Designed miniproteins, single chains, continued (5). Designs and how they scored, part 29

Each design is a single chain, and the fold is of that chain. pLDDT is the mean over its residues in the fold that is shown.

## One batch from the design tools (miniprotein)

Design m17041
Fold by ESMFold2-Fast:
Structure m17041 (fold): chain A 120 residues (1-120)
Amino acid sequence: MIKVTESGGGTVKEGGSRTLSAKVSGVDFSNSGVSWFRQRPGEKLEGVASIEAGTGGRFLAGDVADRVSASVDLANSTAYLHLENLRVEDTAIYYAAVSPRGHKGPAAAWGEGVELTVEA
């Protein structure tokens, strides 16, 4: 069974930075993709970034591309989402989702979500 363990949430001031992490187990991490999503209060789930662990190939959502980056640590089977120049509207529950190579449809496993609150 794939397990995704997230960390790095909490409260930060507007203009600050935060790195969220997702440690992955139960799958060949180097042959998997990690996608980051968020759900802002009262809004739909939206994509933020994705990264292919083995290749480093990544996608960043256009509305946040200048303020976010994604990376992986293959040796530690961990994916990172780095957020900078945070705004109050970045307040959301952030989810990491994992898909092994060749998986079709929605992600194979999701983290439980990590809450990030940005204060003015």
Scores: mean pLDDT 85

Design m17042
Fold by ESMFold2-Fast:
Structure m17042 (fold): chain A 82 residues (1-82)
Amino acid sequence: MEEERREAVRFSAESILKAGDYVDELLERSPELVGARARAEAARLRAELLRDVDEEALRRAREEAERAEREYEEEERRLEEE
């Protein structure tokens, strides 16, 4: 359970960071992928919304990861009985 949570949090944070960088690189490097006109408008709106939420979502994810890590460390100390 705990291991699965740590893995999920780490994977999520890493995936979000990688996805953000990847999306930015993909947008700059592969203009051909935006060749679908109908999809381009949806992609633009999505990209704009993603950009506006990207930093906020990333910050929140980081805050949650920090909180979870702190909670687990606090629980660990409590259970150590040293």
Scores: mean pLDDT 54

Design m17044
Fold by ESMFold2-Fast:
Formats: sequence, C-alpha cells, structure tokens
Structure m17044 (fold): chain A 62 residues (1-62)
Amino acid sequence: GKGAEADAKKAVEAAKKGDAAGAASIGYQTGLNSGNLEAARRAVEAAARGDAEAAAKYAMQA
C-alpha cells in the first residue's frame, strides 16, 4: 500500500546516506506490519554486512 511505498522511499534515502541500519530498521517495521518478515530479515542481514543498497532493496519488498 501507500504506507509501504513511503517507508521504501525513506529506506532508499537512508541507504544513500550510508545509513544501512536505518534502512534495515524501516524494512523490519514494514515487514512486521505487512507480514513479509522474510524480506525484513534479509534487509537486517544486508545492513549487518554494510550493504546499504541491498538493505534498501529488501526493505522495499517488505
């Protein structure tokens, strides 16, 4: 829905700033609300690796 797209935009902006943890946090919250926990988990894992772009991409799927 529109909420998920807004969260995805914020996650992409955080990733562009190098804030992988912020991107993952947004993805995890969206995943909890939408039920896509697998995408949220992958976003957190990517952030732990320092891969901000992958974290944002998984957050967009959550």
Scores: mean pLDDT 69

Design m17045
Fold by ESMFold2-Fast:
Structure m17045 (fold): chain A 74 residues (1-74)
Amino acid sequence: AEEKIERVVELAREAARAAAAGDLERAQALDEEALRLLEELYKETGDEEAVREALGRALAAVRELAEAIEAALA
């Protein structure tokens, strides 16, 4: 379960980086892969808590990247 959560977080970071670079097609493909892993995680655990944890960690990672990008542009 933890390994899939880590993959979702990494895919979210990669998607955010791709979007920041203007590669929206790549960002979408990475988001679709992350969604597939979240669906697998839910099917394996039956636990919304694990999915919520994955989403929370992914959101935190994307926020950190957004802050870093804004700081670099300032």
Scores: mean pLDDT 76

Design m17046
Fold by ESMFold2-Fast:
Formats: sequence, C-alpha cells, structure tokens
Structure m17046 (fold): chain A 65 residues (1-65)
Amino acid sequence: ENFEKEIERILKEEPDPQLAEDIVRGLKLMLIGIDRAIKGEKPRTEPVSDEEVEEEAKKALENMK
C-alpha cells in the first residue's frame, strides 16, 4: 500500500546514500518483474534509466492494486 513511504524510510535509515538508492532500485525492479510476470510478459532484457524504472514501478503498483 505505502510503497513510496517504504522507499522514504529506506533512504532515511540507510547510512550509505548510494546503497540506499541501490536497494530502492532493486525493489522497484522486483515490483516491475512481478507485474510483468502476472501479465505473462517476457522479462525486460534491455537496460533502463532510473526515470523509466520509476515510471514502470508506478504503473506496476497501480496494476497490482
């Protein structure tokens, strides 16, 4: 439900900002992967920008309810 809130918590509590961003990116990619799997889509094989990851993660959250 509060995915954005959990992201903020991780960024706030992790003492290494780069590690915190890497963890958040990993969670977003996992969410996208789960959404794609539910839809029966093939895994994403091409590299994506952080902006594209954020947009796709938002869509995945909306689709998963």
Scores: mean pLDDT 69

Design m17047
Fold by ESMFold2-Fast:
Structure m17047 (fold): chain A 72 residues (1-72)
Amino acid sequence: DKKTAASFLIQAARGAERGATPEQLDLAAKSAEDMGIPEAAKALREASEVHRQGGDAAATLREYAEKLRKEA
Protein backbone atom coordinates (compact mmCIF):
# COMPACT_ATOMS: atom_id res chain seq x y z
CA ASP A 1 0.00 0.00 0.00
CA LYS A 2 1.42 3.39 -1.07
CA LYS A 3 0.08 5.05 2.09
CA THR A 4 1.97 2.53 4.26
CA ALA A 5 5.13 3.11 2.19
CA ALA A 6 4.77 6.90 2.61
CA SER A 7 4.42 6.56 6.42
CA PHE A 8 7.53 4.34 6.53
CA LEU A 9 9.50 6.95 4.54
CA ILE A 10 8.44 9.78 6.89
CA GLN A 11 9.77 7.74 9.83
CA ALA A 12 13.02 7.12 7.90
CA ALA A 13 13.29 10.86 7.06
CA ARG A 14 13.19 11.63 10.80
CA GLY A 15 16.08 9.18 11.24
CA ALA A 16 18.02 10.92 8.44
CA GLU A 17 17.40 14.31 10.12
CA ARG A 18 19.00 12.83 13.27
CA GLY A 19 22.13 11.88 11.29
CA ALA A 20 21.43 8.38 9.97
CA THR A 21 24.30 7.09 7.79
CA PRO A 22 23.92 5.70 4.24
CA GLU A 23 24.51 2.24 5.75
CA GLN A 24 21.58 2.75 8.16
CA LEU A 25 19.38 3.85 5.22
CA ASP A 26 20.44 0.67 3.35
CA LEU A 27 19.41 -1.41 6.39
CA ALA A 28 16.05 0.40 6.48
CA ALA A 29 15.62 -0.41 2.75
CA LYS A 30 16.28 -4.11 3.45
CA SER A 31 13.72 -4.02 6.30
CA ALA A 32 11.12 -2.37 4.04
CA GLU A 33 11.72 -5.03 1.36
CA ASP A 34 11.39 -7.85 3.95
CA MET A 35 8.10 -6.29 5.15
CA GLY A 36 6.74 -6.25 1.58
CA ILE A 37 7.02 -2.48 1.01
CA PRO A 38 9.13 -2.35 -2.19
CA GLU A 39 8.26 1.30 -2.96
CA ALA A 40 9.79 2.36 0.38
CA ALA A 41 12.85 0.13 -0.18
CA LYS A 42 13.49 1.79 -3.57
CA ALA A 43 13.15 5.31 -2.13
CA LEU A 44 15.48 4.44 0.77
CA ARG A 45 18.18 3.09 -1.57
CA GLU A 46 17.96 6.29 -3.64
CA ALA A 47 18.16 8.42 -0.46
CA SER A 48 21.23 6.43 0.64
CA GLU A 49 22.91 7.24 -2.71
CA VAL A 50 21.91 10.93 -2.38
CA HIS A 51 23.54 10.98 1.08
CA ARG A 52 26.75 9.37 -0.29
CA GLN A 53 26.91 12.18 -2.89
CA GLY A 54 26.57 14.87 -0.18
CA GLY A 55 22.87 15.55 -0.77
CA ASP A 56 19.94 15.76 1.66
CA ALA A 57 18.60 12.24 2.25
CA ALA A 58 15.80 13.48 4.54
CA ALA A 59 14.48 15.83 1.83
CA THR A 60 14.64 13.01 -0.74
CA LEU A 61 12.64 10.68 1.55
CA ARG A 62 10.01 13.37 2.24
CA GLU A 63 9.62 14.03 -1.52
CA TYR A 64 9.05 10.31 -2.18
CA ALA A 65 6.55 10.10 0.70
CA GLU A 66 4.58 13.08 -0.70
CA LYS A 67 4.55 11.52 -4.20
CA LEU A 68 3.30 8.18 -2.83
CA ARG A 69 0.54 9.91 -0.81
CA LYS A 70 -0.62 11.74 -3.97
CA GLU A 71 -0.75 8.41 -5.85
CA ALA A 72 -2.73 6.69 -3.06
Scores: mean pLDDT 82

Design m17048
Fold by ESMFold2-Fast:
Structure m17048 (fold): chain A 66 residues (1-66)
Amino acid sequence: MEELRQELLRLIGEILRLIGEIFELELKLKKEKDEEEKERIEKEIEELKKRLEELKEKMRELEKKL
């Protein structure tokens, strides 16, 4: 039980970090005027969102075991 809780807390921490990174990039994208840089930032946001979805799924699987 405690080991699963520790893993869950670790995942929550990683999820929060990714949400913060996505938020910062979305804020940067809103202020960016260079189309090439916008495309780069948009691709980075999409990769981070994909990673976030994977972590949320892993978190749901761990919650089922609690």
Scores: mean pLDDT 81

Design m17049
Fold by ESMFold2-Fast:
Structure m17049 (fold): chain A 61 residues (1-61)
Amino acid sequence: LEEVKKLYEQARAAIDAGDLETAEKLFDEIVKKVDELSPEEQLEASVYLIGAATDLVVARS
């Protein structure tokens, strides 16, 4: 779960820097890490996954 939080922070930093390609790669890593978590941790991590997806969509608009 902490790894997902770190990846989310890195993705936001990449978006702030205008590096959308890096942000997309980091989003893919978040998805992979979430798949490795327990069901309980996946529910908690879903808020970071949704946040990252929303931030990326807004940045691309």
Scores: mean pLDDT 76

Design m17050
Fold by ESMFold2-Fast:
Structure m17050 (fold): chain A 67 residues (1-67)
Amino acid sequence: SMEEQIMDRLYLRSRGSGVVTVDDVGDIVESLFGVDKKEVEEYLKKTTGSDVVTINQAVELVMKYLG
């Protein structure tokens, strides 16, 4: 599923920490769905107020962005 593909790639980028940068999320979403990396990064930064997000938060926000 779409959520599983996002989750799996985020887990690899997190190196077991459970957190990723908004840059990592942008790269993954651009690679999977062809959306602009910078738009995804800006959406995450504006919504969270941070350059770092948890994997669960990243998945939730990406699914909202794509819906």
Scores: mean pLDDT 86

Design m17051
Fold by ESMFold2-Fast:
Structure m17051 (fold): chain A 61 residues (1-61)
Amino acid sequence: EERQTQALEDLLIQIGEAMGPEEAARARSQRGASLGELLRTVQALYERDPEAFLRAVGQVE
């Protein structure tokens, strides 16, 4: 499950970078975070700006 956590971490950073510099910095600060902390950060980014989040998700590969 560590590999799933790493994949989520990398994806979260990519989403943050697509959303903007503040969100990118927040996502990068989650490097080495637990799965629960990463999921809370995903939720926080979505709740902050749902349209920008969904657009960013659509841009990441």
Scores: mean pLDDT 76

Design m17052
Fold by ESMFold2-Fast:
Structure m17052 (fold): chain A 55 residues (1-55)
Amino acid sequence: SSLEQQIAELQKRIDELSDKVFDPSASPEEVKAAVQELQKLSQELLALKKQLAAE
């Protein structure tokens, strides 16, 4: 897949997790897991954007 497609897919995943964090029906465990995943995905997104900028 192109780098742009990977970034778009990752951004969509981040958006979904962000919505889950602010969902009042989400359990504390789900919120904690989503926050940890968001931190990981944010680092991956930054790395991919840096790679795209270097091309």
Scores: mean pLDDT 82

Design m17053
Fold by ESMFold2-Fast:
Structure m17053 (fold): chain A 71 residues (1-71)
Amino acid sequence: EKVADSDILESWEQIDATTLKLTFKELPAGLDVVGEGITVEKVQVEGNTITVTLSKAGDYTVLVDGVPVLR
């Protein structure tokens, strides 16, 4: 199970095996996704919502300024 670990993240949803939707209280200046053999293929920003497409399914962590927001 994924755990939201930050007050800046309002909500999150895993749309499919490789697509993640993150809604923030305030849009972060930068975002990283780290996971074994996982890279970010696409990032789409709409208001305070960031939709991230990953290269493959797997365990990942979302970081904002080096701080985990979703594990």
Scores: mean pLDDT 78

Design m17054
Fold by ESMFold2-Fast:
Structure m17054 (fold): chain A 78 residues (1-78)
Amino acid sequence: SRREEAERLAREAEEALRRGDYETALRLAQKALSLDPGNLRALEVAARAYEALGDRDAAASYREYKTLLEQMRAEAAA
C-alpha cells in the first residue's frame, strides 16, 4: 500500500539522516510524505534534515505538524 511504501521510504530517510546525508534524507522523507502526509517518522526526519541544513523555519514547521498529529492521534486513541 502507499502507507507501507511511505514507511519504507521514511526508514531509508532515517538511515540517510544517521549517515549525515541530509539532502538524501530530506528527499526520501518528502517522497514518503507525498504518499502518506501523516507519517510521523518522515516528519521527524524532514524536521531534523532541515535543521541540519540551516532551514530553522522549515524544521520548526515540520516539528509543529508532527506534534499536532501525535496529539490528535493520542486523543483519538483515548
Scores: mean pLDDT 88

Design m17055
Fold by ESMFold2-Fast:
Structure m17055 (fold): chain A 56 residues (1-56)
Amino acid sequence: PLYRVVAVPEGSVLARAGLRVGDVLSAAQLGELLPSLSPETAARLAEADGVVERVS
């Protein structure tokens, strides 16, 4: 599954990684940004926090 960035909060991991609203990431790429989490957990938390949305 792919995830589209819908919010980049100031000071967030997404902002530090240089991501922009509209960028599309895989779960594995989200896991690389949050190395303390599994890719699946990183994707779920980012979606729950409203910073990404799943694209189908």
Scores: mean pLDDT 76

Design m17056
Fold by ESMFold2-Fast:
Structure m17056 (fold): chain A 68 residues (1-68)
Amino acid sequence: MSLLERLLAAARVLIERVREALRNGAPEDVIRELLEGAERVLETGLKLAPDSEELKRLAKELEELRKA
C-alpha cells in the first residue's frame, strides 16, 4: 500500500468515525479530535495529490460534518 492509498483509507475511516460520533452524541472534545485528525490526513493527501477528486470529495464531506 502506497502512502497516498494509506492516507485515503485513513481519511475515509476518520470521516466515518466523525459521522458516527455526531449521530451518537459523543462529547464535543472527542468530535473535535476526530475532525482535527481527518483534516490533517486530508491536508497531507492533497499535498501529495492536489488533483485527486476523491480527496476533494472527502474534504467537502468533512466541511459539511464540521458545520453540523
Scores: mean pLDDT 81

Design m17057
Fold by ESMFold2-Fast:
Structure m17057 (fold): chain A 116 residues (1-116)
Amino acid sequence: MERELVRQAAARSTGALLWYAAGDGDAAIAALEELIKEYENVSPKAKSIALSSLGFLYYRQGKYEEAIEYSEKAIELDPDNYFAYEVLSKAYEGLGKLEEAEKYKKLAEELKKKKE
């Protein structure tokens, strides 16, 4: 069940990011918020994926503080979610906090190598 929910979250989060790429950022955010709600009490790992994707959308919009908030929530639910650390690093870089950006970039790279 967990592997299926994680796979579903990854696929549906990608779908939401495609909505954003098509120019409908509000629809993309709404879709990810619904995914977060669906996984609320079912799968912390699946919810983490949706949260980190929402963080990435806020990063793409230049909303760096929101990107940090959602990425931190994703890490709290799944500390092995390397994508959340990648988003956190990019958001800190956007804020000019280069030491924090480098710290999280390195951690994301280390986690990605362990998970593959």
Scores: mean pLDDT 82

Design m17058
Fold by ESMFold2-Fast:
Structure m17058 (fold): chain A 55 residues (1-55)
Amino acid sequence: SEREERARRLIEELEKAIKTYNDFIKKSTDPKLQKVAEELKKNYEKALERIRERL
């Protein structure tokens, strides 16, 4: 279904975003930016969990 296809694409985008933030955290020299990136990552992980629960 289109709903499942959209959910699958959204999961892929969220996983990609999480990976991008992980790379940023590892390369960052600014502790404040690193902390913000960690908080954003957690928000994306929670969104991913909610979407998986709906499938």
Scores: mean pLDDT 83

Design m17059
Fold by ESMFold2-Fast:
Structure m17059 (fold): chain A 64 residues (1-64)
Amino acid sequence: ADVAALTTIEGVGEETAQKLVDHFGSLDAVLRASVEEIAEVTGSLELAFKIAKSIADRRLAAQA
């Protein structure tokens, strides 16, 4: 599930993951969102950077 995938990211709990999916509509939409937009939803720039890094690392692994 989209929420479960997001909770694998360090610092992201179920509540934060659910807010992201609810706001953006899907995991794919979250992956396309900017760090600034993610930070606004989560309330933390540090957490937004961690999410963005985890997404980038996962995309690189999938492309390899």
Scores: mean pLDDT 74

Design m17060
Fold by ESMFold2-Fast:
Structure m17060 (fold): chain A 77 residues (1-77)
Amino acid sequence: SLYLKGVSYSFRGLAYEVDGDYEKAVESYVESARYYEKAGDNKTAAELYEKAARIAEEKLGDKKKAKELLEKAKKLK
């Protein structure tokens, strides 16, 4: 199911974040957000985009990516 795929990618994101693989953590949280959005859970999708944006800005220094992800989250509110 779309929901279970969202859950799976969120756990992958957490695992990458713990391992310090912040690029893969961002990718996994973004994929999780996309599946939650497809499942109609816009609140969880927005929270995952915001989490990915925070990691992109704070850990990768990628302010452009962070802004793009925050804009995606804002559209779901």
Scores: mean pLDDT 89

Design m17061
Fold by ESMFold2-Fast:
Structure m17061 (fold): chain A 72 residues (1-72)
Amino acid sequence: SLREGARKVAEALVEAIKAGLEARVEETLARDAALAPELRELLERVLERARAGDVEGAAEAIVEMAERVLAA
């Protein structure tokens, strides 16, 4: 499901941050925000939730982002 896929991505982001790769995660999401400026707030929310170790919150932001892209 979309939510299950989003949760796996959120888990990968949280693990990358725990591994000391926070700057790389931030850099990647900033690049994505530059390519899709309309999604910037959602990408920032993903980063904030991932920094907090909040897998479910990060996954919810990813689902909302996907739904906005599909609705456009």
Scores: mean pLDDT 79

Design m17062
Fold by ESMFold2-Fast:
Structure m17062 (fold): chain A 56 residues (1-56)
Amino acid sequence: AGAAEILQAGVDAARAGGSAAEAAEAVRKMAHESGITLSDEQAAAGGRAAADMVGR
């Protein structure tokens, strides 16, 4: 899966009223399902970006 699909999972979690941490967990899970291993820092950055996109 592409980076856009992984980020979209975080955006969907944030839109559902999730925190940045919940968005980060959604990003991490989607990446793992796609065969991509993210560090905790990469997942947290993705979750924060997704939450910021929803908050804009």
Scores: mean pLDDT 77

Design m17063
Fold by ESMFold2-Fast:
Structure m17063 (fold): chain A 119 residues (1-119)
Amino acid sequence: DITLTESGGGTVAEGGSLTLTNKISGRTEDVVIVSWWRQRPGEAPVLVASIDVFTGETTYAPEVEGRATISLDKENKTATLNLSNLRKEDTATYYSAAVGMTPETAKVYWGEGVPVTVV
């Protein structure tokens, strides 16, 4: 009962910046971690960034460290990924994910994915 609504994909310039947003809806009180993943053509999906909802602690993949920022606006229930100094290798479908706690287990919720092309 958590839904992720993504925006901000499309065609972006090499050397520019990208902002992806995820609006979290439903039982947002159950959400413990929010993350962004990407799948490049011909590759498996990989973690880009994550944020702990309670502590605000962030984690970044080595290939984006120093040029990525993940943030969470708890009031507006929006997670944002900013990625700067874009390279053609940043071309991928980007997926938001949220880990929600249930009484029995953790469940992962996924967004539909947003395509990003760097030109």
Scores: mean pLDDT 87

Design m17064
Fold by ESMFold2-Fast:
Structure m17064 (fold): chain A 93 residues (1-93)
Amino acid sequence: FENWTKIEGTVKAVTDVDEEKMRITVEIELDDEELAKTLKVGDEVWVELPSGLVAKAVIKSIEGNVVTVEAEGFSGILLSTARPGDRVTIYVP
């Protein structure tokens, strides 16, 4: 991750989309609006949770400095541990 773009943010909301697939969406408010502009819908990103665990996710939507990421399976389970107010870091290749 040393050569990757690092974007810090705060979790706004966590939503279960599909219980069978463990598909979870998380809304993250990014600290840096200019770095948010480098993101695209469909980008694969890695979200580091307060626990230090990293979940692989895909950007589903971007609204200003608020991005929605989605993950399934094990990464979905990891994202489901996030709570509103949690500080997270998004790593982008």
Scores: mean pLDDT 79

Design m17065
Fold by ESMFold2-Fast:
Structure m17065 (fold): chain A 82 residues (1-82)
Amino acid sequence: MTAEQIEQARAEVDRLVAEALARGLLTDADIAAAIEQAKAQIEKLIAENPDTPEEVKKEMLENLELLAKQHLLTELELAEEA
């Protein structure tokens, strides 16, 4: 992916998070908790997949906030359907 595509993805995720906050579906505390969960999940995924290229591992850690927000949005979508 290009840097421009990553920036667009972050902008869209941030918009969706802001919308969820406005709807009362999540709080700032939920976002902070999601970031901590994402760190644990990334560390576990790296440990379980030792063949993962070093560059991919670095990108995962650098994009941790984006991944955390995406995971949180997925959880909210599943909760709304339940």
Scores: mean pLDDT 73

Design m17067
Fold by ESMFold2-Fast:
Parts: structure tokens; C-alpha cells; sequence
Structure m17067 (fold): chain A 64 residues (1-64)
């Protein structure tokens, strides 16, 4: 369910801020906001999960 993803993104944003990585925190918050919009517009968990996962991995996990 998408609500769990929103919660996870908020947790990741908080941890990123604690680590001093505001760019990552902003990315997670933006992803959570997009997820909320998708839920409001018709909720497609598979599509939303792909977009969110891509954003997290592309910005947070790699970096060179």
C-alpha cells in the first residue's frame, strides 16, 4: 500500500537531514509528495513504486 511508502520516504528524509544531506532529504520529500498526488488521482501502486524507487536509487544509493 502506498501509505507505507510515504512513511518510509518521510523516515528517509529525516535521516538524510540528520546526516546533513539536505539534497537527499529534499528528494525523498519530493517523492513523498508525488506519491500523495498519485493516491489522490487514482492510486496506482505499481507505477508509483517504480517512480519512487527510481528517484531514491538514482539520487541516494549511487552517487558515482
Amino acid sequence: MDEALIKRLQELAERAREAGNDDAAEAYERAAELLKQSIKEGNDPQLVSQSVGYAIRGIGIELD
Scores: mean pLDDT 67

Design m17068
Fold by ESMFold2-Fast:
Structure m17068 (fold): chain A 80 residues (1-80)
Amino acid sequence: SVIEEIRKAIEESESYKELAKKLREIADKNPEVSPLISELLKIASKYFDKNGGTPEQWEEAKKEMLKLLEEHEKNPLKVE
């Protein structure tokens, strides 16, 4: 499942750079999840803008991204 692949990328990545690379690779192979990947990357980038990505910010970003992924699995993200 592409959703499980995304979840694994979020859980196993130790940095924003590693996560961004993995998520973009998934989007390249699975264009249908590109909107989801874009939203996940926006969440991640929001936490890194001020402090250069502390471990605490990375943990918070992962938690929020996993929550969005779970929500998308139950109800696909709507494009406004």
Scores: mean pLDDT 74

Design m17069
Fold by ESMFold2-Fast:
Order: C-alpha cells, then sequence, then structure tokens
Structure m17069 (fold): chain A 77 residues (1-77)
C-alpha cells in the first residue's frame, strides 16, 4: 500500500506543478516494488507537462482503484 500511496501522491503533486517532487515520490514507489504504479505516476507527470490534465486525472483514478482493491483483499482475509 505504501508504494501505491506514494505513486498517487506523486500524481497529485504533478497536478500542482511540482514535477521534481512528483518524480521523487514515483522513484520511491518504484523502490518499494510498485514499478507499475510508479510508471503510471510518471506518465501522469508527462501528461500534465503536455497540458493533458484529463489523462493525469485518469491515472490518479487508476491508482485509487488499485488501493481500494488491496484494501478489499485485506478485509476478505
Amino acid sequence: MEGLELALKAVMLALQGKFEEARKLAEEAKKLGEEEAAKIALEAVEAVEEGNITAAIGQALRLIGEILDEELKKRKE
């Protein structure tokens, strides 16, 4: 969960224009083993830099879905 949360926070920072901080959090997510989530966060950073805010929001929603899926799995066990 920690890696997925860092990737989501990276997307939120990118939406605020804090690209260096966003890339740092994406790198931390990757170090925690969340390589796919880190890739999604980096794609969101690139989308914001290109002015495609809709794509960046889509990436944030995808990460939220992954976090919710992990929470539901924990409650089932």
Scores: mean pLDDT 77

Design m17070
Fold by ESMFold2-Fast:
Structure m17070 (fold): chain A 84 residues (1-84)
Amino acid sequence: EHLKKAAEYLRKAAEAAEKGDAEEALEYLDKAMEHLNKVLEKDPLNTLANAALIGAAVAKVLVEKGHLEEAAELLRKIAERLEK
């Protein structure tokens, strides 16, 4: 459930970033990171959740710095990995 929700929100964050909506992208990033943290509360060594959380944190910095295209590319890659 939480990994699926994280992937959904990461995809929405990527879509927002592609539209140039930094605030919407950050909102969805925060929701994705919340769900990733829920996975890690149950399984701290979950490699997919840990990698996705690190990637999401990097994407958040990219959005905050105005690098929306780079953020969108990273977010789509992370969402695809979580959906597999």
Scores: mean pLDDT 86

Design m17071
Fold by ESMFold2-Fast:
Structure m17071 (fold): chain A 64 residues (1-64)
Amino acid sequence: MNEELKKKALEAIDNKDYEKVYEYTLKIEDQELREELIKYAREKGNEEALEAIAEAIRERAEKK
C-alpha cells in the first residue's frame, strides 16, 4: 500500500496535481517514503509540491 501511494504521489507531482500530492502523502505511514517525496519534489524544483507534502506531514503530526 505505501509503495503504491508513493508511486501515485510521484505521478501527481509530475502532473502538478497538488491536491492529490497532499492526499497521497497524508496516507503514507512510512516516514522514509515521505522523505523520498520531499527529495523528488526538491530535485524537480517544484515548490508547490513541497508545500503540499509539508502540509500533509503537519496534518499527520497534529493528529498523531
Scores: mean pLDDT 79

Design m17072
Fold by ESMFold2-Fast:
Structure m17072 (fold): chain A 62 residues (1-62)
Amino acid sequence: SVEELIEKLIKILEEKYPEDTVFSKLQIRKLMKENGFSDEEIEAVLEALEGDTYTIKELKEK
């Protein structure tokens, strides 16, 4: 389910942002809230992510 949430996030990011866009955890949190993810879904995704910044490519590797 967390992998499905990450895939859903990736799809949203790919539709709205260039591939080389860098996102912080704070930016990912805000984007997920703006796109209707629940607080539980946001926390699950952020807990699964390693490091401090992410590109779309890096998110696909998770």
Scores: mean pLDDT 80

Design m17073
Fold by ESMFold2-Fast:
Structure m17073 (fold): chain A 61 residues (1-61)
Amino acid sequence: MGAEETYKQFPDSPHAQTALGYQYLDEGKYDEAIKHFEEALKLNPDYELAKKGLERAKKLK
């Protein structure tokens, strides 16, 4: 895919999913946080911030 096509997927961005994951993690909703971090990694498996969030959510659950 071209860069322009990637930018059109704002709702499915790994950044947006990771931000939602950290929001749920902050609220103590670990299952919801895990779901959003997994979606971020599904979109970009190398997204380090989502990997770190997922590890934290699983450890705190």
Scores: mean pLDDT 74

Design m17074
Fold by ESMFold2-Fast:
Structure m17074 (fold): chain A 61 residues (1-61)
Amino acid sequence: SLAEARALFDQGLEAFDKKDYETALALFEQALAIYESLGADAGTLARVRFYIEAARAALER
């Protein structure tokens, strides 16, 4: 559901703020999968993808 995707994204943001990038990435990828399956708007998808890229970049250092 959209509510589930939003909850996962919000949990991912909390993990990201705590610098737990592995947990954040997993949560953002789960949220993205649900948003994509539901046909979420381009802005929502772009926002989630931005944070996925940010978490990946943090892990590659």
Scores: mean pLDDT 86

Design m17075
Fold by ESMFold2-Fast:
Structure m17075 (fold): chain A 60 residues (1-60)
Amino acid sequence: MTKLTLVFENKEEAEQLAKKLLELDPSLKVTVEGNTVTIESDLSIEELIGLVLRAIGDLL
């Protein structure tokens, strides 16, 4: 199991990333707490980082 925690400047950015991540892979366990996003998955850390970068790219 891989666990990744990302901290943003505000909760709006955190919520937007969480929604996009779940759109790309609905099997992810994504938890939003204020400006923090915690992602838990059986994916490798490399694969999970790849999904995060894709989600960020789609939001730009």
Scores: mean pLDDT 82

Design m17076
Fold by ESMFold2-Fast:
Structure m17076 (fold): chain A 100 residues (1-100)
Amino acid sequence: SMDEQQMISYYDNMKRYKQKGDYDKYSDYMSQFNKVRLQYKVKNKIPPTPTEIQFGQAHSQLLKTTFDTNATVDQIQQTQQNYDDKSFNMADDWRNQIKS
């Protein structure tokens, strides 16, 4: 489907920019991937996956750190890296499901 082809394209770009260390472009493609993923889930009535739950937890931790006035630079960097890693794990998991 078009949704599946778009998710594949966005995943391939996420992987490319992650390997280049271009996290601004990575984040742009992750955002587009997540919009299409959400639409695909609703259309196909797909429940939350383990990697989606892990991504949600990482997002919650990033938000907590962002609102903590006592957070150190190292803590912000750690939570951002964890967020990026869990977002990629989720996208990779979805890519594998589409191939099946």
Scores: mean pLDDT 88

Design m17078
Fold by ESMFold2-Fast:
Structure m17078 (fold): chain A 64 residues (1-64)
Amino acid sequence: DVEKKKNELIQEIIDEKKKKGIILSQEEIDKLNSKSYVELLQSRGKLTDEDILKQKRYESEKLR
């Protein structure tokens, strides 16, 4: 489930910010929730060729 992985990634971002002494507001958390999983990976510089291929496959299946 992409939604579960997205929520885990958002929680990881929150925890990382807390370790740096930065507390995210509810508004900042809501902004993260408004982004797609791929957009979150891209913003963290973790988007790979495999992620791009998975996205293209998903879009191809959705068009049918």
Scores: mean pLDDT 69

